# Ledger of designs, part 7: designed miniproteins, single chains, continued (3)

Each design is a single chain, and the fold is of that chain. pLDDT is the mean over its residues in the fold that is shown.

## One batch from the design tools (miniprotein)

Design m8221
Fold by ESMFold2-Fast:
Structure m8221 (fold): chain A 62 residues (1-62)
Amino acid sequence: MVLNIGVTEGTAHLLLGKVTAEDIRARDGSVLVRKGTTLTEEDVKKLIKEGIASAPVEVELP
């Protein structure tokens, strides 16, 4: 299942270890994080710095 999770310092912990469902792009169109990437702390910080509003991530359901 794909969820769009808001990208803020307060929600960073919800993004850590999640796999991206689509390429995440900066405002200039450059790819910040590729589809299928497991998000690290540095990836999340990069998304916050670039002002990304939300990130599409894969979530495992039980």
Scores: mean pLDDT 79

Design m8222
Fold by ESMFold2-Fast:
Structure m8222 (fold): chain A 74 residues (1-74)
Amino acid sequence: MSLAEVAARLAAEFEALGVHEAAAALQKVADNPDNGIIVTSAAMHLLALAEDSEDPALAERLVEAALELLRAAE
């Protein structure tokens, strides 16, 4: 899967979960997959949301998504 496809799928997932900030950050990556600054910023934002999350299952999914995004960007 391309980075843009991975980011778009993850954005749709977090939008469905009501995590609009994560969805917005991931959509920026999907729209700009060649911009490493946007990719890194989105991954950092997901990790920050995971740290601030009161829901351990959501926090774990945010960390998994950030790592998947960074792996797809290689």
Scores: mean pLDDT 86

Design m8223
Fold by ESMFold2-Fast:
Structure m8223 (fold): chain A 94 residues (1-94)
Amino acid sequence: SHYQQRIRRDPNDSRSYHQLGQQLYQQGDYDQAIDYYQRAIQLDPNYSQAYTNLGQVLYDRGDYDRAIQYYDRSIQLDPNHQLAQVNRQRVRQQ
């Protein structure tokens, strides 16, 4: 993956970790997707989209309480992020 090459050049490239997380999520590798999203957040704690995507993976695994926490964090960082707000509301209706 070209994202792996970018990480080798810049180990602090939070966006490349996020993109790798998305690829792994699409492949159904939720554990590795979570790891890469966590790394993206560690490098850029204000990366609202990474919090939203981490919440989605947790929701898909049935971990609704943790999904809510990450959606809430994403909304705190970007209150106009509609996807996090919509997904947060769906979880509450469970």
Scores: mean pLDDT 81

Design m8224
Fold by ESMFold2-Fast:
Structure m8224 (fold): chain A 74 residues (1-74)
Amino acid sequence: SMTELTEEELKKLREQYEEELKKLEEYLAKNLPKELAEKVLELAKETAEALLNREPKTEELKKRAEEINEELER
């Protein structure tokens, strides 16, 4: 289809996600305990990979997001 990503487009998208994850890592390091920062960053990386690969990991990602949100609520 016309919305299908080429290898070059996929590479650029991965590089954009990598830059965003780097910014997120810096933000999390300043605002969260190390353990929570690592969990949030890991979830973000998994979410980016699932989106790029169109993998049906929504349920797993949702559960991990809920666990992290519980930790962030105090």
Scores: mean pLDDT 71

Design m8225
Fold by ESMFold2-Fast:
Structure m8225 (fold): chain A 74 residues (1-74)
Amino acid sequence: SNKEKAEFFKEKAKEYEKKGDKAKAYAALGLAYLYLGDYEKAKEYLTKALIEEGLEEKEAEKYAEEAVAFHKAA
């Protein structure tokens, strides 16, 4: 279920945070919110993940928004 997928990604976010991998922690948290239907938080955390990976803020926002839109259409 989407709730089980969200819980899986929340646990992965905690694992990455403990390892100091901030980019992967943000990405996992963004995916957790995506499965919960919290699209504002999903976009926020996916954007933060992409910025940590070295993308410019505007580009990161665009890709995060596209990822959320793709999930909503599926």
Scores: mean pLDDT 88

Design m8226
Fold by ESMFold2-Fast:
Structure m8226 (fold): chain A 72 residues (1-72)
Amino acid sequence: SVEDLVKEARKALEAGNIEEALRLLTQALSQFPDDEEARKLVTEAIEAFARGDYEKARELLQKALDILEKKV
């Protein structure tokens, strides 16, 4: 379920597994097509991760999770 995806993404982020958190949140976003803010945050996190800016990626994923956790 999308609730399980969001819970798994939170656990991945808490473990410092940014790549796994990105994968899970990207999958969860497919269930929230109209959530523009969460989508933008995840997109920015992917870009930050690709640049090696892991701290910024983590912060952006945290914000996206805060939004999506309120919807599940």
Scores: mean pLDDT 83

Design m8227
Fold by ESMFold2-Fast:
Structure m8227 (fold): chain A 72 residues (1-72)
Amino acid sequence: SLAEVVKELIALGRELKRQGKSEEEIADALVREALSKLSDPGDIVAAVLEAGRELGLDMRIVAQAVLKALLG
């Protein structure tokens, strides 16, 4: 379940990177996709951080996107 969502997020991130999207746009899209598939906040955080790391994104940008989505 969680592992499958991580794989889907990595595939999404690779496609967005191919389209020339910024790291912030990619991070925001990963969070939005995770929120659509997962209900537990801890699972959302774990999946997005794992996908972001696998994609080689700036982890500060990824963390900010997660915080903004969960607290805003």
Scores: mean pLDDT 88

Design m8228
Fold by ESMFold2-Fast:
Structure m8228 (fold): chain A 76 residues (1-76)
Amino acid sequence: KIVLRAPVSLDELVAAAEKLGDEGTIEITGVKSRREALIYANQAMLALHRAGYKVTSVSIEETEDGYVVTVKAKRK
């Protein structure tokens, strides 16, 4: 499990994805809007695909501190 706080770059997401084992979760916290959360979800999926992972689930949750994006993946 890797937890990142927005703002996060695609390069940071790729680096995080490469640190995952056979399966793992990337969580992005402190996202200011639902639209930004969708953008981060798409970027995390792209980073995971580049690192050789298959995305198994994506969720976006509203919290008092903004949105949390959770992306789960496993190696293919």
Scores: mean pLDDT 82

Design m8229
Fold by ESMFold2-Fast:
Structure m8229 (fold): chain A 69 residues (1-69)
Amino acid sequence: SEELEKKLKQLEEQIKKNPSAELYRKLGSIYFQLGNLEDAKKYLEKALALDPNNRETRELLAIVEQKIA
């Protein structure tokens, strides 16, 4: 999706300026929607490292890991 690719680029630029757990989670979610499971996992792991108790990040990461396995 051209719309998802545009959002991806915008989130990457935001993270370059002000990284946060929420921005990494959003980036991981977009990669997951694009079917890029490796990058989805990478950014969800970064989000979880910054916010270990975030349920949404933990649940999405578990789904991504299940699809890779």
Scores: mean pLDDT 87

Design m8230
Fold by ESMFold2-Fast:
Structure m8230 (fold): chain A 67 residues (1-67)
Amino acid sequence: GPVDEEEVKEALALIGIAILKLTAERSTDPEVRQKLNEAIQKAEELLKAGKPDEAIEVLRKAFREID
């Protein structure tokens, strides 16, 4: 059957959160860890609110800040 677009977006957001969590855990820079943890919290709140698109945007901004 067809893949639900919202389900795909939710999965992408969850993958992004997992990557940021691993990056934060392995980071030795407290400023980087703080920024990543803030992005993780915001993305998780947006997913709980049923807003995967907004969660993905938060995650994309966080990935740009660390590179």
Scores: mean pLDDT 82

Design m8231
Fold by ESMFold2-Fast:
Structure m8231 (fold): chain A 82 residues (1-82)
Amino acid sequence: MELSDEEIEALFKKFDKDGDGTLDYAEFKMLLRELLKKLGKNPSDEEIEEWFKKYDKDGDGTLDYAEFKELLEEILNDPELL
C-alpha cells in the first residue's frame, strides 16, 4: 500500500495526543500497531521498541515528524518485515 505524505501526516497528528509535534513511545507504539495491522503485519513490542530507538536520532525519547516519516518509509519499503 502506497501512503501519501498527507496520509502519513494525518496518522501522525491523530496519535500526537499532546499536539506538540512529536510522538512519545506510547503514542508511536499505538500508531505503528494500528498501521501495520491494516497492512497485515503484527510486529512484536520488542521490534517496535527497536525501531523507535533506531529512528530517535536526537535521543530525546520522542520522534518528530521527519524522524517518523523516515522510519515509516523504510518499514513500508522492506518486504521482509514480520
Scores: mean pLDDT 72

Design m8232
Fold by ESMFold2-Fast:
Order: C-alpha cells, then structure tokens, then sequence
Structure m8232 (fold): chain A 67 residues (1-67)
C-alpha cells in the first residue's frame, strides 16, 4: 500500500478519462483503489476512484453491448 502511488493512479485515471481512454482510465482507478488499501487515503481514493470507475464501467458495458 502506497499513498503516493494511489494519488498518482487516481490522477492518471482522471487524465485517461478526459482523453476518452475508458479502458486505461478504469484500470488506473482500480490500481488507485488497490494502492490506497490500508493507507489514510483509502476512503478518499475509494470515494473518488470508485465512483468514477463505476461510471466508466457502466458506459463501457453499454458501448460493448452496442453491436
């Protein structure tokens, strides 16, 4: 668990999301949550990255279901 790494992945996820790179954004948010586990940032990263990851996962599933 690395607080600085969690922040870096969260920021990377936000950058990828802004670029429309949904798969990379989702992976970065997942890594941020994992890196935040057991750190003082766990709740804040989970709240931010978890919400963004859920939003992107819904959008991705919707797009993947469109033939």
Amino acid sequence: SHPNLAVAYNNLGNVYAAQGKEDEALESYDKAVEAAKGTPLEKDISDNSGVQALKLAVEKVTKEQEA
Scores: mean pLDDT 74

Design m8234
Fold by ESMFold2-Fast:
Structure m8234 (fold): chain A 72 residues (1-72)
Amino acid sequence: SMEKARELIAQGKKLFEEGKYDEAIKLYEEAIRLGNRTEQAIALKNLSMVYNKQGKFDEAAEYLARAEALFA
């Protein structure tokens, strides 16, 4: 559901701030599955930020492009 996706995004942001990248990724992936277009775009952008922080710039670019494509 949309509300559950928003809760997962909020929890994922907290895990990201704590450096718990693998846990944050799992919550963002679940938010993509449960959310509507808006929540999916937010979760995809947050995944891009996690991969960027890990130095995985190609993966970061792919997730950002997927988020942008939802509103193209």
Scores: mean pLDDT 88

Design m8235
Fold by ESMFold2-Fast:
Structure m8235 (fold): chain A 63 residues (1-63)
Amino acid sequence: SAAEAAYERGLELYEQKDYLGAAREFDRALALDPEYREAWRYLAEVYEKLGDLERAAELRARA
């Protein structure tokens, strides 16, 4: 699916430590499928890596 493809791109960028790129792709996956729990979880990890601990905690509550 398009959501799964966006999630896979997000994972690739996360592995490369491109956290801003990863966030954009995980956001895209969630726009396509809001029930994509793994995308919520990784988006929370991305925001933790970016130092936005408040946003990370909010996103973790949805995962």
Scores: mean pLDDT 86

Design m8236
Fold by ESMFold2-Fast:
Structure m8236 (fold): chain A 91 residues (1-91)
Amino acid sequence: AIAYNNLGNAYNNLGNVLKNLGKLNEAIEAYEKAIEAYKKAIELNPNYLEAHNGLGNAYNNLGNVLKDLGKLNEAIEMYEKAVEAHKLVNH
């Protein structure tokens, strides 16, 4: 679980840098890889709150890039997935 969570964090950070450089398509790829890694961490440990939080952040970041590209329906879908992931860590 830890290794996949760390991999998710690395890809999410890569996506953030790529987005800031205006490399929106490459940012999407990095965020999608982050989502896959966080999902693997959650499969190994369903109560891994850090991985659920990371998944929510990656979905939110992907939604922001899709919004910037004018893909509003896809952005809405990603934001809804982010809300779902964050429900487990909101206190």
Scores: mean pLDDT 85

Design m8237
Fold by ESMFold2-Fast:
Structure m8237 (fold): chain A 69 residues (1-69)
Amino acid sequence: GGAEAVRLLREALEALRAGDWERALALMKEAQPVATPEAAPLAQELGTLASILGQPEILALAREIAHRS
């Protein structure tokens, strides 16, 4: 549900901030199929941070989640 997607994306954002991009990517992949419109702001924030950090896979997935939410 939406709450699950929001939780997973918040954990992904914290993982990305900590430099654990593999964990961030895994959490985002888990969030993708259950993402709702409420997840879009977190997906956008993840995309912005991924762009700054040069993480193209995370950026692409963040854009996909934001677009389909």
Scores: mean pLDDT 83

Design m8238
Fold by ESMFold2-Fast:
Structure m8238 (fold): chain A 61 residues (1-61)
Amino acid sequence: SKEVEELEKEFEELAKRYMEAKRRFEADPDDEEALKEYKELLRELTEQSERLIAAKDEELS
């Protein structure tokens, strides 16, 4: 559905941002700002993943 497609696009965009933040943190583990961004994006990615799973499960019902 369109809703699942939109959630998948949001997840994809968030995953790209997470990967960038991860690379930044890995390049400089002492960068407190990079660590905060990495942790925040990981939290958001987890939440979005849960939403996407729920939406897909609802469509299969």
Scores: mean pLDDT 81

Design m8240
Fold by ESMFold2-Fast:
Structure m8240 (fold): chain A 55 residues (1-55)
Amino acid sequence: SEEQKKAIEIGKEVGKLDLTPEEAARLAYQKAKEMGLSDEAARIAANVAAIYVLS
């Protein structure tokens, strides 16, 4: 879905930052929610960000 694509994009962007996986997940979740995404999509963004921070 478009919402899932947007969540993945947010996660990848946040995952490029020099953060811990937990910090990246929290930031991506917050950013997704502020953009009006659902809780499920925000959780996808958080998981993607955590994975990307680990390289």
Scores: mean pLDDT 86

Design m8241
Fold by ESMFold2-Fast:
Structure m8241 (fold): chain A 62 residues (1-62)
Amino acid sequence: DYVKKGEELFAQGKYWEAVEYYAQALLLDPTDAEARKKMVEAYNKWRASLGEAPLTNPVEPA
């Protein structure tokens, strides 16, 4: 199933591919709360991996 595929990709750090598979799972069962939570979490992990994490040290003014 797509949820299992998404979880495997998420565990491998392939967050964007995990989002794609969870989205497919939601197309088949839009009431699957687990797939929805996993998709949101994978999407947030993917965004964080793009370097949107906040810095704790001072940022240079530029």
Scores: mean pLDDT 72

Design m8242
Fold by ESMFold2-Fast:
Order: C-alpha cells, then sequence, then structure tokens
Structure m8242 (fold): chain A 84 residues (1-84)
C-alpha cells in the first residue's frame, strides 16, 4: 500500500521531468517507480514504469540503463503472468 503510493509519486515526478526534457532524471524516477511497484506486487504497473524508464534512458543516450530497464520490465511481465 505505502510502496504503491510512493511509486505513484515517483511516476508523477518522472512525467514532470519528461515534460521538462530531462530524460535522464525521468528515467531514474520511472525506474524508482518500477522498483516500488514491483516491491508492492503490482507487477503490471512495475512493467509499465520500467518501459517508460527504458525509453527515457534511450532518449538520454544511456543504452546500458535502457537495456537493464527493458529486462526488468520483461521480468515484471512474467511475474504478472503468474498471477490469476
Amino acid sequence: DKKRKEGDKYLLEGMEAEKAGDFRKAGELYHKAGELYDESGDYRRAATAYEKAATMYEKAGDLKRSQEAREKAEEARKKDEELK
């Protein structure tokens, strides 16, 4: 519950950073949102947040972090598939 709300806060901050063109900061914030959603068991939101992070890192030229975030998104999708 608390971690999900914290994830929502980081997701919103990431959206503001993205709108400001600070793609590296947006990627970091979306990645943190993904971690919090994953810890809360909200794997669907975790996957979405990690995908947003990957896109932001790619726009920032950080291909390594982009690839790591895509891998985390895929892991979260697999966890989501294990739920009914």
Scores: mean pLDDT 86

Design m8243
Fold by ESMFold2-Fast:
Structure m8243 (fold): chain A 57 residues (1-57)
Amino acid sequence: SSVPALPEPVLSAEQEARIRELEAKLKEEVEKNKEDEEKVKELTARAIEEARRILAA
């Protein structure tokens, strides 16, 4: 595959794996609470915070 000639943030294998796990976990929790938009927003906000911590580590 060809990478674009842009300075893109590179994720380590560990960071990619953790983000992937976080995405899977979020999908499950969002599906369980899909009928409640406020709960979905809270779950998504927490997942974003966790993702930012993973990327910063």
Scores: mean pLDDT 74

Design m8244
Fold by ESMFold2-Fast:
Structure m8244 (fold): chain A 59 residues (1-59)
Amino acid sequence: MIVKVTLKDGSVKEFEVSKEEAEELVELFKTDKGKAGYLIYKLTGEFYPAPEIESVEVV
């Protein structure tokens, strides 16, 4: 599945992940943005500080 991460500066990043990883990331972003940022780093190799992440959605 494709996950879309929107940053507060308006930048959009898209990543191809499994359905299970996408669902985990979206739920984690609702409850613990810091852990969601760490999961994005583990899945993509790119680090985004939690305060800079506006939204995470599955497309």
Scores: mean pLDDT 80

Design m8245
Fold by ESMFold2-Fast:
Structure m8245 (fold): chain A 104 residues (1-104)
Amino acid sequence: SAENKELYELVMETVERMEELVRRGLAAGEISMREAVELESQLTMLRMLATVYYKHKTPVEEMKEGLLKSLDKIIAYIEENLADVPVAQEIIKLLEETKKKIEE
């Protein structure tokens, strides 16, 4: 459906922007390699989840629930491990904005 496609495209754009922020944080020494690997792993899972939901035409409410849970897991990891670094604040802001768009 159009809503499944919009959710998919929103999540894919968010993942691409997140990957860029993670690379920037690594280059600046704000994020360790271990933290970057964990974040990239979580982004890979989010991308896979969005793709599976889109391909299988998952009901919009189920897709929203799954995507929001995945985003919350990423936010929780950042808050627990990276709360004090500037790039982490930009990432949290991006993820919270994405959550609001999904909840609409």
Scores: mean pLDDT 88

Design m8246
Fold by ESMFold2-Fast:
Structure m8246 (fold): chain A 75 residues (1-75)
Amino acid sequence: RIEEVVEAVRRALAEAGASEEAVERIAEDVRTVLEQNPDLDPESAADAVRQIASRYVDKEAAERAGEAARRALER
């Protein structure tokens, strides 16, 4: 569950051209948020991931990361 979401976020960011350092920082912050908030619905989780990612990457990459998290949580 959490690892699936984190892996999806990593892949989306890497495909968007994010640096390995940015990918790892975002992945760690995302894992922490999901562990602290296990009842987050897909839309709320996507919004949280987008906000975390936007601190390290551009808006397009952050939107892709959020969408990847939403899709991972729906399955």
Scores: mean pLDDT 81

Design m8247
Fold by ESMFold2-Fast:
Structure m8247 (fold): chain A 59 residues (1-59)
Amino acid sequence: MTPVEDVRRVIETLRRLGVPVEQFRAALDKLRAHYKATLTPEEQAEVDRLIDEERARFE
């Protein structure tokens, strides 16, 4: 599974489980940090976009 696919899957799983916003936000931050050093520029942009869109939902 690519990093981008993994990020999407984690987000979908967290949404489905209905975890508290604080835990969801923390998981997204950890996921971003985890992949930052290993991503291509294209993958980094897509991951950042997915995470930022989810974070904006909780504002």
Scores: mean pLDDT 75

Design m8248
Fold by ESMFold2-Fast:
Structure m8248 (fold): chain A 62 residues (1-62)
Amino acid sequence: MEEEIRKLAEKLGLSVETLKNALEALASSDEAGQQLILDLLRKEAGASEEELKRIRELARKM
């Protein structure tokens, strides 16, 4: 979990803390809120569809 988060944060140019906060927000949000967070990561961090899929998987484990 922690190593996966660190590697993903590095790929996205985010701090580990920022990614953890995004994962927690994603895990606690409804489907509409999840889509908004994923859209922001795609737009602001340039996350690929594969990276967004990985983010969603990590959030589901939290």
Scores: mean pLDDT 79

Design m8249
Fold by ESMFold2-Fast:
Formats: structure tokens, sequence, C-alpha cells
Structure m8249 (fold): chain A 59 residues (1-59)
């Protein structure tokens, strides 16, 4: 479970980096903050939600 959360959080960080490259700094900061919290809480469902939202923003 924790390994799965780590992988999703890493994906969220990659998505945030792409958002920041597009000048979407506020969205990038929100994803980073939420991803760090999901990692701290070992929250798999929250990590999945964050990744899905980041993908939608970049679509």
Amino acid sequence: MKEEVIKLVQEAFDLARELAKQGRVEEASRILTEARQALKDNDLEKAKEIVERGRELLA
C-alpha cells in the first residue's frame, strides 16, 4: 500500500511540474501540497484523486 502511494505521489509531482511549466503555478502548488499530505497520511484514495485531477488539468 505505501509503495503504491509513493508511486502515485511521484506521478502527482511530475504532473505538477508540467503545470508549472505551463505557468499554472497555483494548480501546481495545490497538487504538491495535497500530494505531500497524502504521502504523510498514507492515503491511497486521496493520491489517486490528485493524480486524476492533475491529468484532467493537463488534458
Scores: mean pLDDT 82

Design m8250
Fold by ESMFold2-Fast:
Structure m8250 (fold): chain A 66 residues (1-66)
Amino acid sequence: MSKDGILLQSLGVAQEALIKNDKQAALEAGRKKVEELSEKAGLSEEEKEKLLKQVEDAVNTMAANI
């Protein structure tokens, strides 16, 4: 899976958790998905950290601006 694919899938589960639960659940779901998919894809720690930050930033934006 590409980095874009990991990001999109992680954002998808985070958005679902945000709608069904809250911001904390969204952050947890998104982070967990990034960790799982990054490990399976063999990404470096640096690339994983960047994806985690992108997911956290996106969830914070969705929760704060809607």
Scores: mean pLDDT 80

Design m8251
Fold by ESMFold2-Fast:
Structure m8251 (fold): chain A 109 residues (1-109)
Amino acid sequence: MKKVAILYTPGLEEYAKEVKKALEEAGFEIVYEEELPSVRAHDLVGAVGQAKAAGAEVVVLIVRPEDRAAVEAALPIIEALVDLPVLVAVAGETSPEEVVERVKELLEK
């Protein structure tokens, strides 16, 4: 079973639960879950590092639309330091089903 971590910003717990349910129903194992204190690069690197230590093969990072640009700017730094792919899901724009399809594309090739 492929291993996924879910990271989310505060206030997105319900959306994170829907994403988790969709991933588990698609046959993925959720090995790490964390509510981030912020989308600052050091908080993201730390959380993605913990996800990798838990055995995650991909991280689903759930953010608000206003945080997208800051997170996308940080992704090359996070991926270079942790060597783990990060998929950004934007609450209100990315459906749980779209998250499942993108995770499949990354892990089931």
Scores: mean pLDDT 82

Design m8252
Fold by ESMFold2-Fast:
Structure m8252 (fold): chain A 78 residues (1-78)
Amino acid sequence: SSQQQQEQQLQQELWKAVSELSEAVFNGDVKKAEEALKRLEETAKQLQQVSTDPALKQRAEGLVAAGRRMVEDAKKEA
């Protein structure tokens, strides 16, 4: 279904945002980390609305929480 295709696309964007966030934090690029976090939060929000999988929704929220902490820690080290 189109919903399942959208969910798959959002899941791919979620993992891409996580990867970009991790790389930005590793490189000390706070601005890129904040931009990646914004994409992660927006993608997770969309996934929350379209997904029927409670475990996937919970995982997406967990990734957002972890990402927020990573950015906060990176800003303190900058």
Scores: mean pLDDT 85

Design m8253
Fold by ESMFold2-Fast:
Structure m8253 (fold): chain A 71 residues (1-71)
Amino acid sequence: MKVYTADQVERALVRLHLEGVPAEKLTRFARLLRERAPDGTVTEGQVREAAREAGLTDEEIDRLLEELEAL
């Protein structure tokens, strides 16, 4: 199972913001992830669930995972 660090998630969020994803969605997503994994590591499943709850579209979620895999 793939896991991601807080640093990897932060870098991916910066890239998504530069690609035009609204900051409000990204801030909500980051907060939801911190609630589910306060130790600073997250699974792909946790990323997908938090992103959907934050209101990211399927396309934005696919972009996020592509950025995380590239790190």
Scores: mean pLDDT 78

Design m8254
Fold by ESMFold2-Fast:
Structure m8254 (fold): chain A 81 residues (1-81)
Amino acid sequence: MEELKKQAEELEKKADEAVRNGDYETSAQYYEQAAKLYEKAGDYVNAARAYRGAWTSYRMAGDEEKAEEFEKKAQEALKKA
């Protein structure tokens, strides 16, 4: 499971870089990928955080439908933590 968490951490770094560059759509996609890897690793706390990152990034990108979807995913992951 360490490999999945390491890959998720690298994706979060890419998401953070995309946020700094104002590329919120790309950031949201990286956060979503990181969250899925954390879920596969059974790390629901970090999955919830990453889904929250996707939620915030989609909201900043103006994609309200995806923002609501990932807000729900963050809450569901947190309930499993």
Scores: mean pLDDT 86

Design m8255
Fold by ESMFold2-Fast:
Structure m8255 (fold): chain A 99 residues (1-99)
Amino acid sequence: SAAIERLNLGNELFKLGRYEEAAEAYKSIPDDLAEAHNNLGAALLNLGRNEEAVEAYKKAIELKPDFAEAHLNLGLALLNLGRNEEAAEELEIAKRLKA
């Protein structure tokens, strides 16, 4: 599918450290896929775009509330912003989902 091809393209660009291009590939996905938003967040986080990464991870969680990796990544992005109490809540959720 076109969505899977764009996800794979984004993932390959991410592996190459081409984070801006990876972010554009993930944004171009026509389906509202939790994994695409989680991967977009990771690309944005690597670019230091922490507030935008938070929004991408929140979107991933809206689509898949039990997405442990998205909760973990949201916690890390919140720590980068000094939002320590919100980060602690998300990291605890991720821990419970992995148990």
Scores: mean pLDDT 89

Design m8256
Fold by ESMFold2-Fast:
Structure m8256 (fold): chain A 54 residues (1-54)
Amino acid sequence: DLRARLAEARRLLLGTDLSVREVAERVGFASTSAFTRAFRAEFGVSPAELRASR
């Protein structure tokens, strides 16, 4: 379930200090590039942008 995996990734990005690469790996993406594209499509922001915004 892609949506559930992206929701877990968002939780990890906000609640942990794991790198974007580690988060991508933990939620089952083969590459950070593929993860970033899917995440932006779902949430409207990249993983890095989510972490930068406060």
Scores: mean pLDDT 83

Design m8257
Fold by ESMFold2-Fast:
Structure m8257 (fold): chain A 68 residues (1-68)
Amino acid sequence: KREEFLERVREKFREAVEKYGLNGDILNKVAKEAIEEMKKAGFSELEARGIVTAAMAPVVREYVRKQR
């Protein structure tokens, strides 16, 4: 359910930053695809956006820390 989508979306963001770095266009594409997938699964757009934000924030922070 919510936690399953949170972890799956977080993994997609990890894969994206590992392959492409902090590329805003790629991250935005992953976010939009995740939102649409969650909406099809019955989540509201607001819930889906919240899950995407919660998934992305720790991945971005982890990536930035590793580059320092």
Scores: mean pLDDT 80

Design m8258
Fold by ESMFold2-Fast:
Structure m8258 (fold): chain A 68 residues (1-68)
Amino acid sequence: SREEAERLLERLERALASTREALANIPGIQPLAERDLAFLEEALRRARELIERGDYEEAVKVTREALQ
């Protein structure tokens, strides 16, 4: 549903923000975490586009996969 997709999108946005904060405090993880961060940003952007198109099932799938 749209509500489910939007809720998962918000969770992904929060996870992204938390990951950015963790990067400042975890020594030696920065290069790997930066790649993961880019992946999460792409997933977020794709999920937003899917929601705008009304493809809520695909948006939910993309967001859940990114949050794993």
Scores: mean pLDDT 77

